# Ledger of designs, part 63: designed miniproteins, single chains, continued (4)

Each design is a single chain, and the fold is of that chain. pLDDT is the mean over its residues in the fold that is shown.

## One batch from the design tools (miniprotein)

Design m14170
Fold by ESMFold2-Fast:
Structure m14170 (fold): chain A 91 residues (1-91)
Amino acid sequence: SAKAEAEKAVKAALETIEEDIKLLEEELAKTTDPEIKEGLKEAIKILEEFREEVERLAKTVPPEELVQKLLELARETGERLAEALSPYLAS
């Protein structure tokens, strides 16, 4: 059902976000470069905002539209993450 697929997609997204935040926090803890440190902090903030928005969409968007809205949000978030992590990815 659309509801079951939507619930599965939300769970997968939230689990991935939690793991990505954890990995970025581990990288931040061992980083000494101020520019890379700033980028990692911004990336963590972006992922925390993404988590909040996924939770909001799960509560407000009909199941039939939720997967599409999550994909749109993921694309926008991915673009923001690429900008924030640019110094880290270039190092």
Scores: mean pLDDT 86

Design m14171
Fold by ESMFold2-Fast:
Structure m14171 (fold): chain A 100 residues (1-100)
Amino acid sequence: EEEILKEIQDTINFLKELAKEADPETRSFLEEAIKKIQELINDPSLTPEQIKKIVSGILLDIAYRLAGQNRLDELERLLKEAKDPLVKGSIQTLLDSIRS
């Protein structure tokens, strides 16, 4: 579905902008995540819906890494850009946990 692929491309563009402004450690894992998402888009065995689900998992992995490195500004930006309610809820829980 063209709409899902556009949403995934918007996510890639967001992660590229986040990586551009990030410190070297944060940039490294964001670039790794971008590469992984690009490989998923190029996999002919995956449907757009399957790619979207895997991308949500990748965004959660990014959120856990940002939280673990105390990159709260980047984590807040990821929360604002995330479209999946499950991803948003998980990021909010991580932020609340760090703040408590």
Scores: mean pLDDT 81

Design m14172
Fold by ESMFold2-Fast:
Structure m14172 (fold): chain A 55 residues (1-55)
Amino acid sequence: MSVGELVEAAVAAPEEVLREVGKRFRERYPNSLNLSSEERRQLMMEVLREVAERT
């Protein structure tokens, strides 16, 4: 899946899926605030992919 496909999936995702992505991101990366915005975005997209594949 390309980055563009992930962005489209995120925009089309139900609110519940986006909420779950945020929750899992915080649980997996509790120190994410110490990362750059770009690094956090990349990790967030990885979590989004995992949630999308399971949901």
Scores: mean pLDDT 66

Design m14173
Fold by ESMFold2-Fast:
Structure m14173 (fold): chain A 64 residues (1-64)
Amino acid sequence: SAAREAAERAARGAENGARAAQDLGRPDSYKKAQEAAEKAREAARNGDAEAAREFMLQSGKYAG
């Protein structure tokens, strides 16, 4: 479904944010970004695109 596809894209975005934070060498930011990515992935498993997107934005915040 479109909602599940959107949730999956958001979860992948959150995971990319965590990787970016790790690459910048910021351990506190990486930990928070990783926690957000885990929550985004869980939301995606439940088909919750809105929650997955919110966690993607949170992960991205810690990457910048």
Scores: mean pLDDT 81

Design m14174
Fold by ESMFold2-Fast:
Structure m14174 (fold): chain A 73 residues (1-73)
Amino acid sequence: SLQDKIAQIDAEIADLQAKKKKLKDDYAKKIPSLSPLDQNLEAGAVDTAIASLNVSIKNLEKQRQELEAQLAR
């Protein structure tokens, strides 16, 4: 059903959001042990990874909106 497809997309978005949170939490835990240079390098890598996850989330949110539009008809 359309509801089942929306539920699957919601689960995928939740998984990507959890991965994003883990990246932020893991980085925060490393900060006290990193030099300022290493902090900047690690922050850049984390930002790049989060940007990629945000693109995936945005694409899934667009698919979800298209399915909700179909359900409303």
Scores: mean pLDDT 87

Design m14175
Fold by ESMFold2-Fast:
Formats: structure tokens, sequence, C-alpha cells
Structure m14175 (fold): chain A 114 residues (1-114)
């Protein structure tokens, strides 16, 4: 049951804000990567190179999100709400890693056909 009096510890609240900022950046890069993959499939070699660079940037941001989730879990130990927030960021990081893996496979397939 939701407890409206269960506030996040200040340290966890700060980490949540940082994680939300990184999630916004990941979402923007995901959209940019999807567009570049579509262009690369049509034979745009410049789009392929840009897509590869975005994959590298997504990996770095996903690693930072993973680190933030771990810090939130540690700082929020015993606080159910803080643990739930950390679990959401861990889930988002896992989804991002799956997307990166699939994007890498697709880009390798495109590169082999150029």
Amino acid sequence: MYDPNAELPPEVAKLKEEGQKIMKEISKLDKELDALIAQAEKGDKAALKKAQKIVEELQKKTDKLDEIARQMDEAGKGNIRAEAEAALFQMSSSVSRLYIERAKKKLAEIEAKL
C-alpha cells in the first residue's frame, strides 16, 4: 500500500534526479539511433558511423544509470520506497543494455552489406 508519509532520504532523492536526467538523455539518443539505423540500412555509410558513435555514448550513459541505481539501493537500504525506485532504474538500465546489444548486431549486419 502506498504510504504518503514515506519520503525518500535526501541522498536517494538527489540520485533519483540524476538518474531521471540520464534517462532523458538515453531516450533522446535512442530516437536518434533508430533514425540513423534506418538511414544506414538504405546504404548511408556516414549514418552508420554516427550510429556506432551513439551506441558508444548509450553504453556510457547506461553504465552511469546502473551506478546510480546501485548507489540508490545502498543509500536507501531498509526504505521500501527507495528500494523500489532503485529497482526501476535497474530495470531501465537492463532494457537499455538489451537495446544496445540488438542495435550492435543490426549495425554489424548493415556494415557487412556495404
Scores: mean pLDDT 86

Design m14176
Fold by ESMFold2-Fast:
Structure m14176 (fold): chain A 108 residues (1-108)
Amino acid sequence: KEEEVRRLSREALAAFDQGRYSSMSGYILLAESTGVPPDAETYTVMMRGQLETGNPQRALELYRRMLADGVPPDAETLRVVSQAYRSLGNFDEAKKFEELAKKLAEEA
């Protein structure tokens, strides 16, 4: 299971690097079917891919799933969430997540 999550993480990163963002939904479904959630890096990459394809709502859905799976968000994850809210015109929420990302980075 852990090896499968690492494989999915590598595949998500490869898809992102190659501009193949639409394939990321398949990685999410496969991770769910294995019962092992993606790690924070994989979630962050998938969320960024959704933003780049003009799907900020989908990026926020991934963030909520990450929290439901008990995967702790890092500063990079929160920056992506902030950008998703900004893309939706929700500047108040974008600012909140930007401040949370800054606080997390300062604690590291």
Scores: mean pLDDT 70

Design m14177
Fold by ESMFold2-Fast:
Parts: C-alpha cells; structure tokens; sequence
Structure m14177 (fold): chain A 69 residues (1-69)
C-alpha cells in the first residue's frame, strides 16, 4: 500500500494497471492508495480554503473515486 501511494504521488499520470504491474501489487491495492491520496488532499484543502470552495473540489474528488470499480 505505502509503495503504491508513493508511486502515484511520484507519477500521477500512470494508470492503475501500470502501477499495479510495476509494483507487483493488485489493482485493488493501487485503487486504495489513490483514494487515500485524494482524502489527504481534501484534508489539506479544508485548511486553506472556504467550505464552499472545498465542497466544489470534493465533488470532483468523489467522481474520481467512483470511476474505478
């Protein structure tokens, strides 16, 4: 999980499949790592922006999380 998080942060343009193959982990592990990164980004935004701005960004993050089964 931690290696998948680090790899996604280093190269956000890589697909879930590419990261899973590169690290030798399941696609489910990579998806979980991506969702954790999105949650951490949301927490950072809550500290810097207004609730209204955060809600707009949160909707985008929720869509990203739902794109992968």
Amino acid sequence: LEKAIEEIKKNPNMSIDEIAEKLGVSKETVIKARNKILDERLAELEKKYTPEQVEAIKKEIDLMKKYIF
Scores: mean pLDDT 71

Design m14178
Fold by ESMFold2-Fast:
Structure m14178 (fold): chain A 100 residues (1-100)
Amino acid sequence: MDAEIRELWRRAVEALEKGDFDEAREYFARVVALLEEERRYTEAAFVEIAGRIMIEQKEKGASIIDILQKILDMAQLAGDTRTAAMTQALIDEVKAKQAA
């Protein structure tokens, strides 16, 4: 389940980076559904809020790195260690792609 959630989270961020907001919403909704299926309701609520914030900030022209950093900070404050780890991995991946 966690590997599937990480992959969907990564795809949501990739869609968001490309400006495919409807596709990003679909992937965030699928992450929420999987978390709810596993009764991880606090994590599901966080992802629902985080996804909305990420889309809103990207629509306002914020950089993907700044958006991901904000979500990482929020996940750490909420004690959502799993979402924090997934978000940090994506920050590292995006930075590596931008450096290449």
Scores: mean pLDDT 82

Design m14179
Fold by ESMFold2-Fast:
Structure m14179 (fold): chain A 58 residues (1-58)
Amino acid sequence: DLEELRKHPEDPESFRKAMELYGVDPEVVDELLKKGKFDPKTLRFTVNKIIEHLEKQG
């Protein structure tokens, strides 16, 4: 649920789940996380933006 993603938006697992719900290929997300391009603050920001988008759709 989106509530669980809000609880831990800085976690890489939350980022994976949010990106998957947004329709991004899981392998692409895995590559981004593996490369270390996202710090916890960036992950939190991105996850929260995806949650906002999904809430507007539902």
Scores: mean pLDDT 75

Design m14180
Fold by ESMFold2-Fast:
Structure m14180 (fold): chain A 89 residues (1-89)
Amino acid sequence: MAEFEALLARLVELGKEAARLAAEALRAEQAGEDPAPLRAKAEELERQALEVGAQAVALAATDPAKRAALLAALREVLEHAKALVEAAA
């Protein structure tokens, strides 16, 4: 579990930070500022999150407890992203 828990923690960290930077890029664009640096950083963190997520999915494939933990981690990232979208609306 320790290795898998570390992957889930990294996935949540990367996912939340990518969402934050993407939201900041949208705000910069709306303010007439260049969103490109924030967008590029968000895209890089998204790629890292997808790589970590793929590893977590592979480890969870045959373990129901790991699948439950992965779904909980994904829900945490999605709830954070939803809150950022609702704050922007």
Scores: mean pLDDT 83

Design m14181
Fold by ESMFold2-Fast:
Structure m14181 (fold): chain A 65 residues (1-65)
Amino acid sequence: MYEINEEMVDYLAEKSGLSREQTIEAMLSGRIPGISPETARRLLAGWDAPTAEQLAALRAYGATQ
C-alpha cells in the first residue's frame, strides 16, 4: 500500500521553501526538472534518499514560486 512518509515530506518542503501540500503537488505533477512522477512517489514514500542534484532542483523550483 502506498503511504506518504511525513518526515520525508517535511524535509523536502523545507528544502523547497514550499508548503507540504505544494511540495507534494509539484513533485507528483512532474514540474521539478530531473524528478519524474514515479521518482517523486518513491521519494515522498521515503523509499529512496534524494540526491544532491534532486535537492538542488527542488530548491530552484521553490525559489521561482
Scores: mean pLDDT 80

Design m14182
Fold by ESMFold2-Fast:
Structure m14182 (fold): chain A 120 residues (1-120)
Amino acid sequence: RDAELIRQAARESAELAEKAGHPETARVFRDLAEQRPRPLNEREEVMALAISLAATTADIPEARKHFVEAAAFSLYDPERAIEHLKKAKKVIEEKETDPAVREQLLSAIDDLIARLKELL
């Protein structure tokens, strides 16, 4: 929702992908941070949704960190991305005090896990 928070999360995911030896994946995150208007494929949609969740959870840094890592791994290591989404889910269950926001975030996480499993 905040464009700057989305850009920050996308840049952090790009750095993680580059350090892991995946410059092509890092480029997708940089394109997202630059807000280039183009259709996204299913994998890029999952990445963008994980970045959006990181921006939404900036006030819960432990959850935000796991969403940034899930996004960074989603294209080349979907199993590791799923592990980070499960860790984010646990943090949200423990730290999010608004029940409506909690249920919305948990539903979004479960949807991303299901989409990533289809990409295995």
Scores: mean pLDDT 80

Design m14183
Fold by ESMFold2-Fast:
Structure m14183 (fold): chain A 78 residues (1-78)
Amino acid sequence: SVREEVREAIREALAAGTSLQELLDGIDRAFQAVALARERLADHPDEADRIRAKLAELAEYLEILREIKKEIEAELAK
């Protein structure tokens, strides 16, 4: 379900003219935002449970995005 929804969104973006590089940049920005959220866990212990719960909720999306990133990087390396 989640995997197919993410893959469909990528297909629609490509069909609309989004480049592989633009998708890769978008995925990299998403991972950077997650890294900043993890840093926030150290700086804001009062928000730690909320941030941790949100990161857990996003875990499946992040795995799918990691797979897609590897596929895009492999395609661009040709």
Scores: mean pLDDT 79

Design m14184
Fold by ESMFold2-Fast:
Structure m14184 (fold): chain A 73 residues (1-73)
Amino acid sequence: SVPVASEEARKAVIEELKKAKNEKKLKELKLQERLRNGLKPEEFREWLLKEFGLPEEKVEELLKEVEKEVKEA
């Protein structure tokens, strides 16, 4: 099993991600700020897997969405 962060931290991130998907507001979220501040996609992928225990498939999907937002911004 993948390592997981605290339940509250994981739920908070999942809620932000669900909100962003429904409204496509990833650009306004801290997720984009983390990437903009020098967090590479590889590091962000590992962070999501290790800290929040998200499935690899879901992490890859999120990375693609965030990368598109950052690239266009």
Scores: mean pLDDT 55

Design m14185
Fold by ESMFold2-Fast:
Structure m14185 (fold): chain A 68 residues (1-68)
Amino acid sequence: MLPVLPGLELTPEQRAVAEEIAAYLRAHPDATYAEFMALVEERYPGDEVVLRLAQALYSQFLQEQRDA
């Protein structure tokens, strides 16, 4: 289940990418922000929508870890 991102409308392809990014964060809970973003940029170079989505997902991931 993806967290709701207000103000961000995704195509079906972008939603699939978002699910992959979220799955990556769940599989690598020790990943740093810099390491995570570098991998996203390598996988999806120049896609600003995907990069913004990755930033939002990482922020939510950190909030969930601090709330746990």
Scores: mean pLDDT 71

Design m14186
Fold by ESMFold2-Fast:
Structure m14186 (fold): chain A 98 residues (1-98)
Amino acid sequence: SMELEELAERAEELLERAEEALERGDLEAAIEALREAMRLVLEMLDLDPKDPRALELAERVLELARRLAEAFPDNLEAQILEGMAALVLGVTKFILSK
């Protein structure tokens, strides 16, 4: 659907912004972009639980969240974000398995 395309495109853009923020060491911008990307992945799952793009995006969110947590090991928000990203990926995989 057009709505799913728009959500996927917005999530891709947010992941690009998160990676750029991570490269600059901009922790706040990276966290904000990753939180919004996770929200969009969950919104995509609500609209179409079988859309394979949600899985791909959830995997990319976790990859960037892990990199952020490794770069900022003393930052609690970054550590929590990695945990949340792992849960979103787990839920996405579970829903696709049905």
Scores: mean pLDDT 88

Design m14187
Fold by ESMFold2-Fast:
Structure m14187 (fold): chain A 79 residues (1-79)
Amino acid sequence: DELLERAREHRLLGIKAENEGDYKKAADHFEKSSKDLRKASELARKLGDDVSARSFQHGADLSLEWSKEMKKKYEEKLK
């Protein structure tokens, strides 16, 4: 599944960027991961796979929260 593979890659790149202190890059990657997981969740729902749909939606929500936290850290550095 290209959406899940891309979401995983973005998550790993986001973690790497966070560890390097590049909060802007980390935020962008976590946001992209969230968008791909949201699309995967919608597709799973259409197929009747409620378990996968809930799992992907949870992953999307978590990645979006990580993106928001990274954006806050980036904004603090601009002050």
Scores: mean pLDDT 85

Design m14188
Fold by ESMFold2-Fast:
Parts: sequence; structure tokens; C-alpha cells
Structure m14188 (fold): chain A 68 residues (1-68)
Amino acid sequence: MVDPEELEREIGIALVEIYTAVALLATKDPEKQARVREVGDEAIAGLERGEMTLEEAIQKVKDAFEEA
């Protein structure tokens, strides 16, 4: 069985993937879409490496979505 910390990380990655996908569908600005996609990929990579918390990863995607 996956340990609880690893399971939480896997769930976190899935949540960031879902949030990024929803953000991409929610915006009509192609520059914003490109930024959200790039930051989403970076956040997922950071979570996979253990360099970033779930809250930090979600905040990165949120900040990218809120910047024009």
C-alpha cells in the first residue's frame, strides 16, 4: 500500500491537474492560457520532486490565472 504521505502527494498532483484544466477552460485569453499551462506543469513537477506543497502548487496556478 502507498503510505499516507505519498497518497496525499498523488491526490495533490491530481487536484493541481484538475485545477489547471478547469482554469484553461475558464479563460478566453490565449496568453493567460499559455501561462496557466506552463505554471501548472511546473507546479506538478515541483510536487513530484517534493519541492513544493499542495497549497503552494495550487497558489502558483491561481496566481498565473489571476495575472493578465
Scores: mean pLDDT 77

Design m14189
Fold by ESMFold2-Fast:
Order: structure tokens, then sequence, then C-alpha cells
Structure m14189 (fold): chain A 74 residues (1-74)
């Protein structure tokens, strides 16, 4: 029936909206994380890019700088 087709289409639209919202939230979270790394941890754009690529040396530098920040705020 037309009603069942419209209800299924609406469910698809609702799911697409939910997925879109999650993608926007994740994108915003990534941008906020990058900004935090740059402003709070004083990391270079190159180091931030390496962290996002999963470079172990860059991740170690992130952990060390985060520990220093925590120690300064305690």
Amino acid sequence: SEKEKREKLQQIRDKMTEIGTKVEEETKSIEEFKDWLKTKLKMSDEDIEKILKGDPDAIKKLVERAKELIEKEL
C-alpha cells in the first residue's frame, strides 16, 4: 500500500538523519580534538596529522604533553 511505502521511506529518512547527526557530531569532535591539541598541548599541525594517522611516536608525545597539562592543572 502507499501508506506502507511512505512509512518505510520515512523510516529510511529518519535513519539517514540520525546517521548524518552522528557524522556531524564525530566531525565536530575531531575538529574540537585537533583544536585542543593545538591550543592546549601546543602541538604542531604535523604532529596532529601523525596522531590522526596512528603514528606511535606522535601518540607517545601526545600522552606526555597531556600528562604535563594534567600535572599543571592539579
Scores: mean pLDDT 74

Design m14190
Fold by ESMFold2-Fast:
Structure m14190 (fold): chain A 88 residues (1-88)
Amino acid sequence: SMEQKAKLLVEMSVGVLYVFISVMKRVGTPDDEIVKKVRAEIKKILDQFKEEGIVPQEVLDLLQDLANDENATLDQIIDGLDEIEKLA
């Protein structure tokens, strides 16, 4: 179903972001650099999801909030990704 496809797409995209964050943390990348790189990836994911047109608006809204929050800490980004995963 479209609902199952949207869930899988969201879960896969969030999963990739978690792996990316985990790897950067393990290598000792500064939180500010991790935040900058993850925010750029969230913007790309958001654009892709809008073009696909199958992802629920509440997920798009949370991704948009994370993309727009230039003052978000790494922990706040992780918390936002956790909320998105719960909606999937």
Scores: mean pLDDT 86

Design m14191
Fold by ESMFold2-Fast:
Structure m14191 (fold): chain A 88 residues (1-88)
Amino acid sequence: DEVARAAREATRAAAEGAAEHNSPLQGIDKAYEKAGEVARKASGPAAEAASLAMQTAINYAGMGKTPEEQRKLAEKGAEEAYRDAVAR
C-alpha cells in the first residue's frame, strides 16, 4: 500500500529530524524539512497521508523539551496520523 508506506516513511523522517536537534524550534524545522521531502516524492492519496503524518508528528514533537522526548512524541503523533490515513 503506497499510502501506508508514504505515511510510515514521513513518520520516520519527522521523528529522526526532531531528535537531531537540542532545541524544540530547530527540531521542528528539521522534522518538517525531512518529512516534507518524503511527502514531495509521493503522489495522490500517498502524498496526503504523508503530509498528515508529518504535520501530526511535528505538532507532537513541539511538546517535547529534549530531542529524545521530541522523537518519541513525533513517533506517537505520526503513528496516530498513519492509522487515521489507512483507515480512510
Scores: mean pLDDT 63

Design m14192
Fold by ESMFold2-Fast:
Structure m14192 (fold): chain A 94 residues (1-94)
Amino acid sequence: MKSFLELFEEALERLKETAEKNKDASKEEQKKALMELIEEEVRKFREEGLSDEQIAAARSLLELLVQELIETNDVELFIKNAEKVKEQVRKNPL
């Protein structure tokens, strides 16, 4: 099974790709696409054997990052925030 950190990092990369693909879409359409991707990644977390508590925490973190990206439309800030969250999770694992 993949580690939580590996799954989380893969989810972040896919969120970035989805944001770039939907860059010219409306703010609401971008949010829907990103939230749909989070649901897909959460399903993968379950398949890889993460606990319900870990999955809920991961989902909350991803949703927070998506909200920040949509509000700022700043991919560089998104990357910085994602890196900060990864470091926090490494120090205080779920």
Scores: mean pLDDT 77

Design m14193
Fold by ESMFold2-Fast:
Structure m14193 (fold): chain A 71 residues (1-71)
Amino acid sequence: AEKEAKELLERGKELIKKGQSLAETDPEKAARYYSEAIRLYKEALKLDPKNEEARKALEQALENLTAILEK
């Protein structure tokens, strides 16, 4: 479970980087990448509910998504 949670975290971080690279040029695609990362982080928290890194990553991804939607 912990190993799978770590893999989901790493995938989510890659999606966040892709979203950040598109945030100015294609905010709709950026929002999709952030939403996918949020889903992966939530899945990681189901596998490891005490994973502080996953919780912080989820909060950051939600802030990134909100910033795009407020434009």
Scores: mean pLDDT 82

Design m14194
Fold by ESMFold2-Fast:
Structure m14194 (fold): chain A 83 residues (1-83)
Amino acid sequence: SEKKLELAKEMIKWIIENLENEEVKEKLKKALETESDYEKLLDFLEETLGLDKEKLRKMIEKLVKQGADKEERLKEFKKVLGE
C-alpha cells in the first residue's frame, strides 16, 4: 500500500541521517529516488543493510494499522537497527 511505502521511505531517510558510511548512504538515497515498489524496497534494505525483511514488514504493517505518531515510528526504527 502507499502508506507502507511512505513509512519505509521515512525509515530510510532516518537511517541516512544516522549512518556514517557514505557508500551505504548513497545507495539508500538512490533507492529513495528510484524505487516505488514496497516489496523491492524491503529486499533492498535486507541486501544493503542486512535487516530482517519479515521483521521490517511486520513492524511497518503494525505502525500503519495503529496510525503510529512520529515518536512511536522512530522508536520502532531504532529497535529494528539494534539501537
Scores: mean pLDDT 81

Design m14195
Fold by ESMFold2-Fast:
Structure m14195 (fold): chain A 78 residues (1-78)
Amino acid sequence: SRLERLREAARKLAELKSEEEALKLIERLREEGFSERELEIIAMVAAEEVRRGKPLDEEEFREAVERAEKLIEEAEKK
Protein backbone atom coordinates (compact mmCIF):
# COMPACT_ATOMS: atom_id res chain seq x y z
CA SER A 1 0.00 0.00 0.00
CA ARG A 2 1.01 3.66 -0.34
CA LEU A 3 1.01 4.04 3.47
CA GLU A 4 3.39 1.08 3.86
CA ARG A 5 5.78 2.65 1.31
CA LEU A 6 5.59 5.95 3.21
CA ARG A 7 6.26 4.15 6.51
CA GLU A 8 9.30 2.36 5.02
CA ALA A 9 10.67 5.66 3.67
CA ALA A 10 10.19 7.43 7.04
CA ARG A 11 11.91 4.53 8.82
CA LYS A 12 14.93 4.68 6.47
CA LEU A 13 15.17 8.45 6.94
CA ALA A 14 14.99 8.13 10.76
CA GLU A 15 17.90 5.64 10.74
CA LEU A 16 20.27 8.06 8.96
CA LYS A 17 22.78 9.92 11.15
CA SER A 18 24.04 12.53 8.67
CA GLU A 19 22.21 15.46 7.06
CA GLU A 20 24.03 14.74 3.76
CA GLU A 21 22.74 11.14 3.68
CA ALA A 22 19.22 12.36 4.58
CA LEU A 23 19.23 14.84 1.67
CA LYS A 24 20.38 12.10 -0.73
CA LEU A 25 17.56 9.81 0.44
CA ILE A 26 14.97 12.60 -0.02
CA GLU A 27 16.19 13.13 -3.61
CA ARG A 28 15.92 9.38 -4.30
CA LEU A 29 12.37 9.28 -2.88
CA ARG A 30 11.43 12.23 -5.11
CA GLU A 31 12.80 10.29 -8.11
CA GLU A 32 10.72 7.25 -7.02
CA GLY A 33 7.55 9.34 -7.42
CA PHE A 34 6.81 10.62 -3.91
CA SER A 35 5.10 14.03 -4.01
CA GLU A 36 6.47 17.06 -2.15
CA ARG A 37 3.57 16.69 0.32
CA GLU A 38 4.47 13.03 0.90
CA LEU A 39 8.16 13.96 1.37
CA GLU A 40 7.16 16.54 4.02
CA ILE A 41 5.05 13.90 5.79
CA ILE A 42 7.97 11.42 5.60
CA ALA A 43 10.33 13.99 7.15
CA MET A 44 7.89 14.82 9.97
CA VAL A 45 7.21 11.15 10.77
CA ALA A 46 10.97 10.41 10.73
CA ALA A 47 11.57 13.33 13.12
CA GLU A 48 8.92 11.88 15.49
CA GLU A 49 10.70 8.47 15.49
CA VAL A 50 14.01 10.21 16.29
CA ARG A 51 12.32 12.26 19.07
CA ARG A 52 10.86 9.09 20.65
CA GLY A 53 14.09 7.11 20.14
CA LYS A 54 12.12 4.14 18.77
CA PRO A 55 10.17 3.00 15.68
CA LEU A 56 6.50 3.99 15.64
CA ASP A 57 3.95 1.19 15.83
CA GLU A 58 1.12 1.05 13.25
CA GLU A 59 -1.27 3.24 15.29
CA GLU A 60 1.47 5.75 16.24
CA PHE A 61 2.51 5.93 12.57
CA ARG A 62 -1.08 6.62 11.47
CA GLU A 63 -1.45 9.36 14.11
CA ALA A 64 1.90 10.92 13.07
CA VAL A 65 0.81 10.97 9.40
CA GLU A 66 -2.55 12.59 10.29
CA ARG A 67 -0.77 15.21 12.43
CA ALA A 68 1.75 15.96 9.66
CA GLU A 69 -1.06 16.37 7.09
CA LYS A 70 -2.87 18.84 9.38
CA LEU A 71 0.33 20.87 9.97
CA ILE A 72 1.02 21.04 6.22
CA GLU A 73 -2.59 22.11 5.50
CA GLU A 74 -2.38 24.84 8.18
CA ALA A 75 0.93 26.11 6.73
CA GLU A 76 -0.61 26.27 3.22
CA LYS A 77 -3.40 28.55 4.57
CA LYS A 78 -0.92 31.15 5.90
Scores: mean pLDDT 81

Design m14196
Fold by ESMFold2-Fast:
Structure m14196 (fold): chain A 74 residues (1-74)
Amino acid sequence: TKTGTFTVTAADPATGLAAGLLTVDGETRGAMLAARAGSTTGHLYDDATEETHPATVSPAASQLAVGDVATVTY
């Protein structure tokens, strides 16, 4: 299990889809977060591994706006 900080660069709060920069263990890369509206669970695509992981997000993805920072665990 890894935990990172996700800085939102684009978000659609109606769908819970967000794009941004993910920092894990001091390394920053692009990432996509897909979660249902109001959910704290979803899927994270990590550009560094080119893999999609089940993930938890706080706050819920549908509450994220551009410039917000979320904690992602996957």
Scores: mean pLDDT 77

Design m14197
Fold by ESMFold2-Fast:
Structure m14197 (fold): chain A 58 residues (1-58)
Amino acid sequence: GRDAEVGAIIREAMAAAPSEEEKRKILFRVGQLIADGASVEEIRAEADRLVAEMKAKA
């Protein structure tokens, strides 16, 4: 279901994050999208975007 897919997206994005601070940023941003009722596709796209930004800055 939606919760399982969202959980997987969060775990994958956090695993890709280079530091504990960046992991917290991912969790916070994705948590806001979940609270706002965003779709799984929207959550995935935002998580992918954040990971790409973090990799570009590293």
Scores: mean pLDDT 79

Design m14198
Fold by ESMFold2-Fast:
Structure m14198 (fold): chain A 75 residues (1-75)
Amino acid sequence: DAARRAEAEALLERAAEYFRLAGREFQKDEKKGLAYYYLGIGLRYRALGVLASPEEAAELEAKAREYEELGKKLL
């Protein structure tokens, strides 16, 4: 499904941006760097969930939610 691949690609691009932000912030503010890193991981799990089978998608979405919450708590 081309639409699902496009959605996953967009999520991976956003994850890459958060990892870049994390790298910059780790030098100045370790907690903020870690927050962006967790948000990036969450987006990667969301991208994997979009492309996964229905059985795997539920677990990957749960992991995405977990890392999103970890990142938000540090901001």
Scores: mean pLDDT 85

Design m14199
Fold by ESMFold2-Fast:
Structure m14199 (fold): chain A 112 residues (1-112)
Amino acid sequence: MPEIPVIDPSASYEEIVKTIGEGIQVLYAVMETSSIEEIEEYLEEFLEKLRKDFAGNPIAEKAIEELRRLVEELVEGLRATTDPAERRELRRRFALRAAGVLYDMADELAAA
């Protein structure tokens, strides 16, 4: 598995946005080449790091809650289907939604 991306809460907005963009590229590679179990483990480790790094920040807590819901939806969807095309669409949709949540988090943190 590639390294879990680290979003530094003390970093500039530009650095956070860059880290999110790089992290999404890594996430696409992980989801295309990994088992369901490996995808779940990778995403759970990412969420746990984000929770620890942004502990007590309500903007980050909201984003983590939304991301956790998206992870659960992805894992349930992947386990419920044997169609490769449907699995690909589930992964694509998850990556786009997760990116949106993270970029919205970065924007809200910069505005606070």
Scores: mean pLDDT 81

Design m14200
Fold by ESMFold2-Fast:
Structure m14200 (fold): chain A 67 residues (1-67)
Amino acid sequence: MEEDIRRVAEAAGIDAQTLKELLKKKEAGEELSPLEENLVDTVENWSKAEEPARAGREEARRIAEEE
């Protein structure tokens, strides 16, 4: 999970700590923006799936590019 967070954060151009805080906000029941929710979902799917690294990284990159 830590590695997944770091990789998604790097692909999205944000700090891993920022992404960890977003995960904590979701656990606390805080409302996330659509972009933040997509980042959190990407990390969760990454850790659960067979880890299709390229697909997951491409998804995170698309999110970062869209703004």
Scores: mean pLDDT 68

Design m14201
Fold by ESMFold2-Fast:
Structure m14201 (fold): chain A 87 residues (1-87)
Amino acid sequence: SPRVEALRAVVGYRGEALRIADEAAKKTPNGKELADRIAKLVDETFEEAKRLIDEGSPEEAYQRAVELARETLERVKKIADEEIKKS
C-alpha cells in the first residue's frame, strides 16, 4: 500500500540519518554536541513526516513525508561532513 511504502521509506531515511550521526560522532572531538544537534533535527522533522502520513490526503501527504525525510537525511549528511572536515 502507498501508506506502508511511505512509512517504510521514512523509517529507512531516519535510520540512515542516525547511523551517519553515530559514525560522525566517533570521528569528531565534540561528538556529543553533534549527536544532540542531529537528534533534535531528526525528532522535529520525522515527527512532522509521521504526522503527514497519519493526517494528510494519501497521495500528496505521502510524497511530502518521504521528501521531508529525504531532505532531513541530506541535511544530516552535510552537518556530519562539515564537522568531520573541521576535525
Scores: mean pLDDT 82

Design m14202
Fold by ESMFold2-Fast:
Parts: structure tokens; sequence; C-alpha cells
Structure m14202 (fold): chain A 80 residues (1-80)
């Protein structure tokens, strides 16, 4: 099982918070979406992507639903 720090490193971000339910990561990596697709496929975890306090996309099993502005900071929730 990957730690919160290992997950943050995989997506090019930093841990904002972590608990037993989810890990919250902030990233400015322009390749974050591609990294999140790979992470969801490797771990089977559901991922929500937030921008400006709103859910803009979801990632599950290597599939992206929604649209992400890669020029902006992403807040990412990885569910355990």
Amino acid sequence: MLSAEEIAEKVGGKVVSADERKIVIETNDPNAVERLLELSKETGRAIAIYQDGKVVAGVSNGVLSGEVDTSKTLTVEVYR
C-alpha cells in the first residue's frame, strides 16, 4: 500500500492532508492528469480533481471523466 508521501511524489505534488478515508494533494505539475490516470490504474483507487473549490473531473481505473485546466493548480483527493 502506497503512503500519502509516495502518492504525492507519483503525481508531482505535496500532501495537504491525509486521513483513513482520503489523501488530499496539491499539484502544479502540467502532467498531473496523466500521472493520476496511471495512479488510478495501478491502485484501483477513485480520485476527484478540484479547481477553485469545485469538482471538475473524476478519475477511476485509468479513465478521466470531466475537463481539467492544466494551467491551474489542482487539488486532488485520492480515496482509500
Scores: mean pLDDT 82

Design m14203
Fold by ESMFold2-Fast:
Structure m14203 (fold): chain A 68 residues (1-68)
Amino acid sequence: MSNEEIVKKLVELAEKNPDTPVAITNYRRPESTEIVELLEKELKKRFPDKKIVKTSLFGDLYMFHFLK
């Protein structure tokens, strides 16, 4: 899958389950930074009225969470 396809799937998951953080774990490629950045931008575009927080756990797990 392309990075854009992965991000689109994660955005769809966030739409269906906004109470669950969208998680990206341990992509061993330089592209992992690009996926995280693209996901943050797409989530902000799709949900402009929601506050979105990006957090990292253990340096290898990135989570996006919607604040109520």
Scores: mean pLDDT 69

Design m14204
Fold by ESMFold2-Fast:
Structure m14204 (fold): chain A 100 residues (1-100)
Amino acid sequence: MKELAEEVIEKLKEWLEEVKKKQDPELAINAALTALIMLQELKDNSKDEEVKKKLSETINEVALKVNEALKSKDPKEQIELAIEAIEKAIETVEEVLKKL
């Protein structure tokens, strides 16, 4: 679990840097969707109910931001919402890692 959380943080930080560098809405949305998949994998591999609850809350928040990005016709807004989603995912995984 701890090793998986560390790998997720590393991969999400790499995706965040790429999104900021490329400024591509499609890449940004795909990166945020990848963050959702990684958060779900962490939740499914956790045995701690508090960790599962925290991950579930963040999954819901990230999913809402991704849905807003998908509904937007403004490329800048799509990128900004995706960045916020990825940053929230990183923050939550770092908090979870401190409790492991």
Scores: mean pLDDT 86

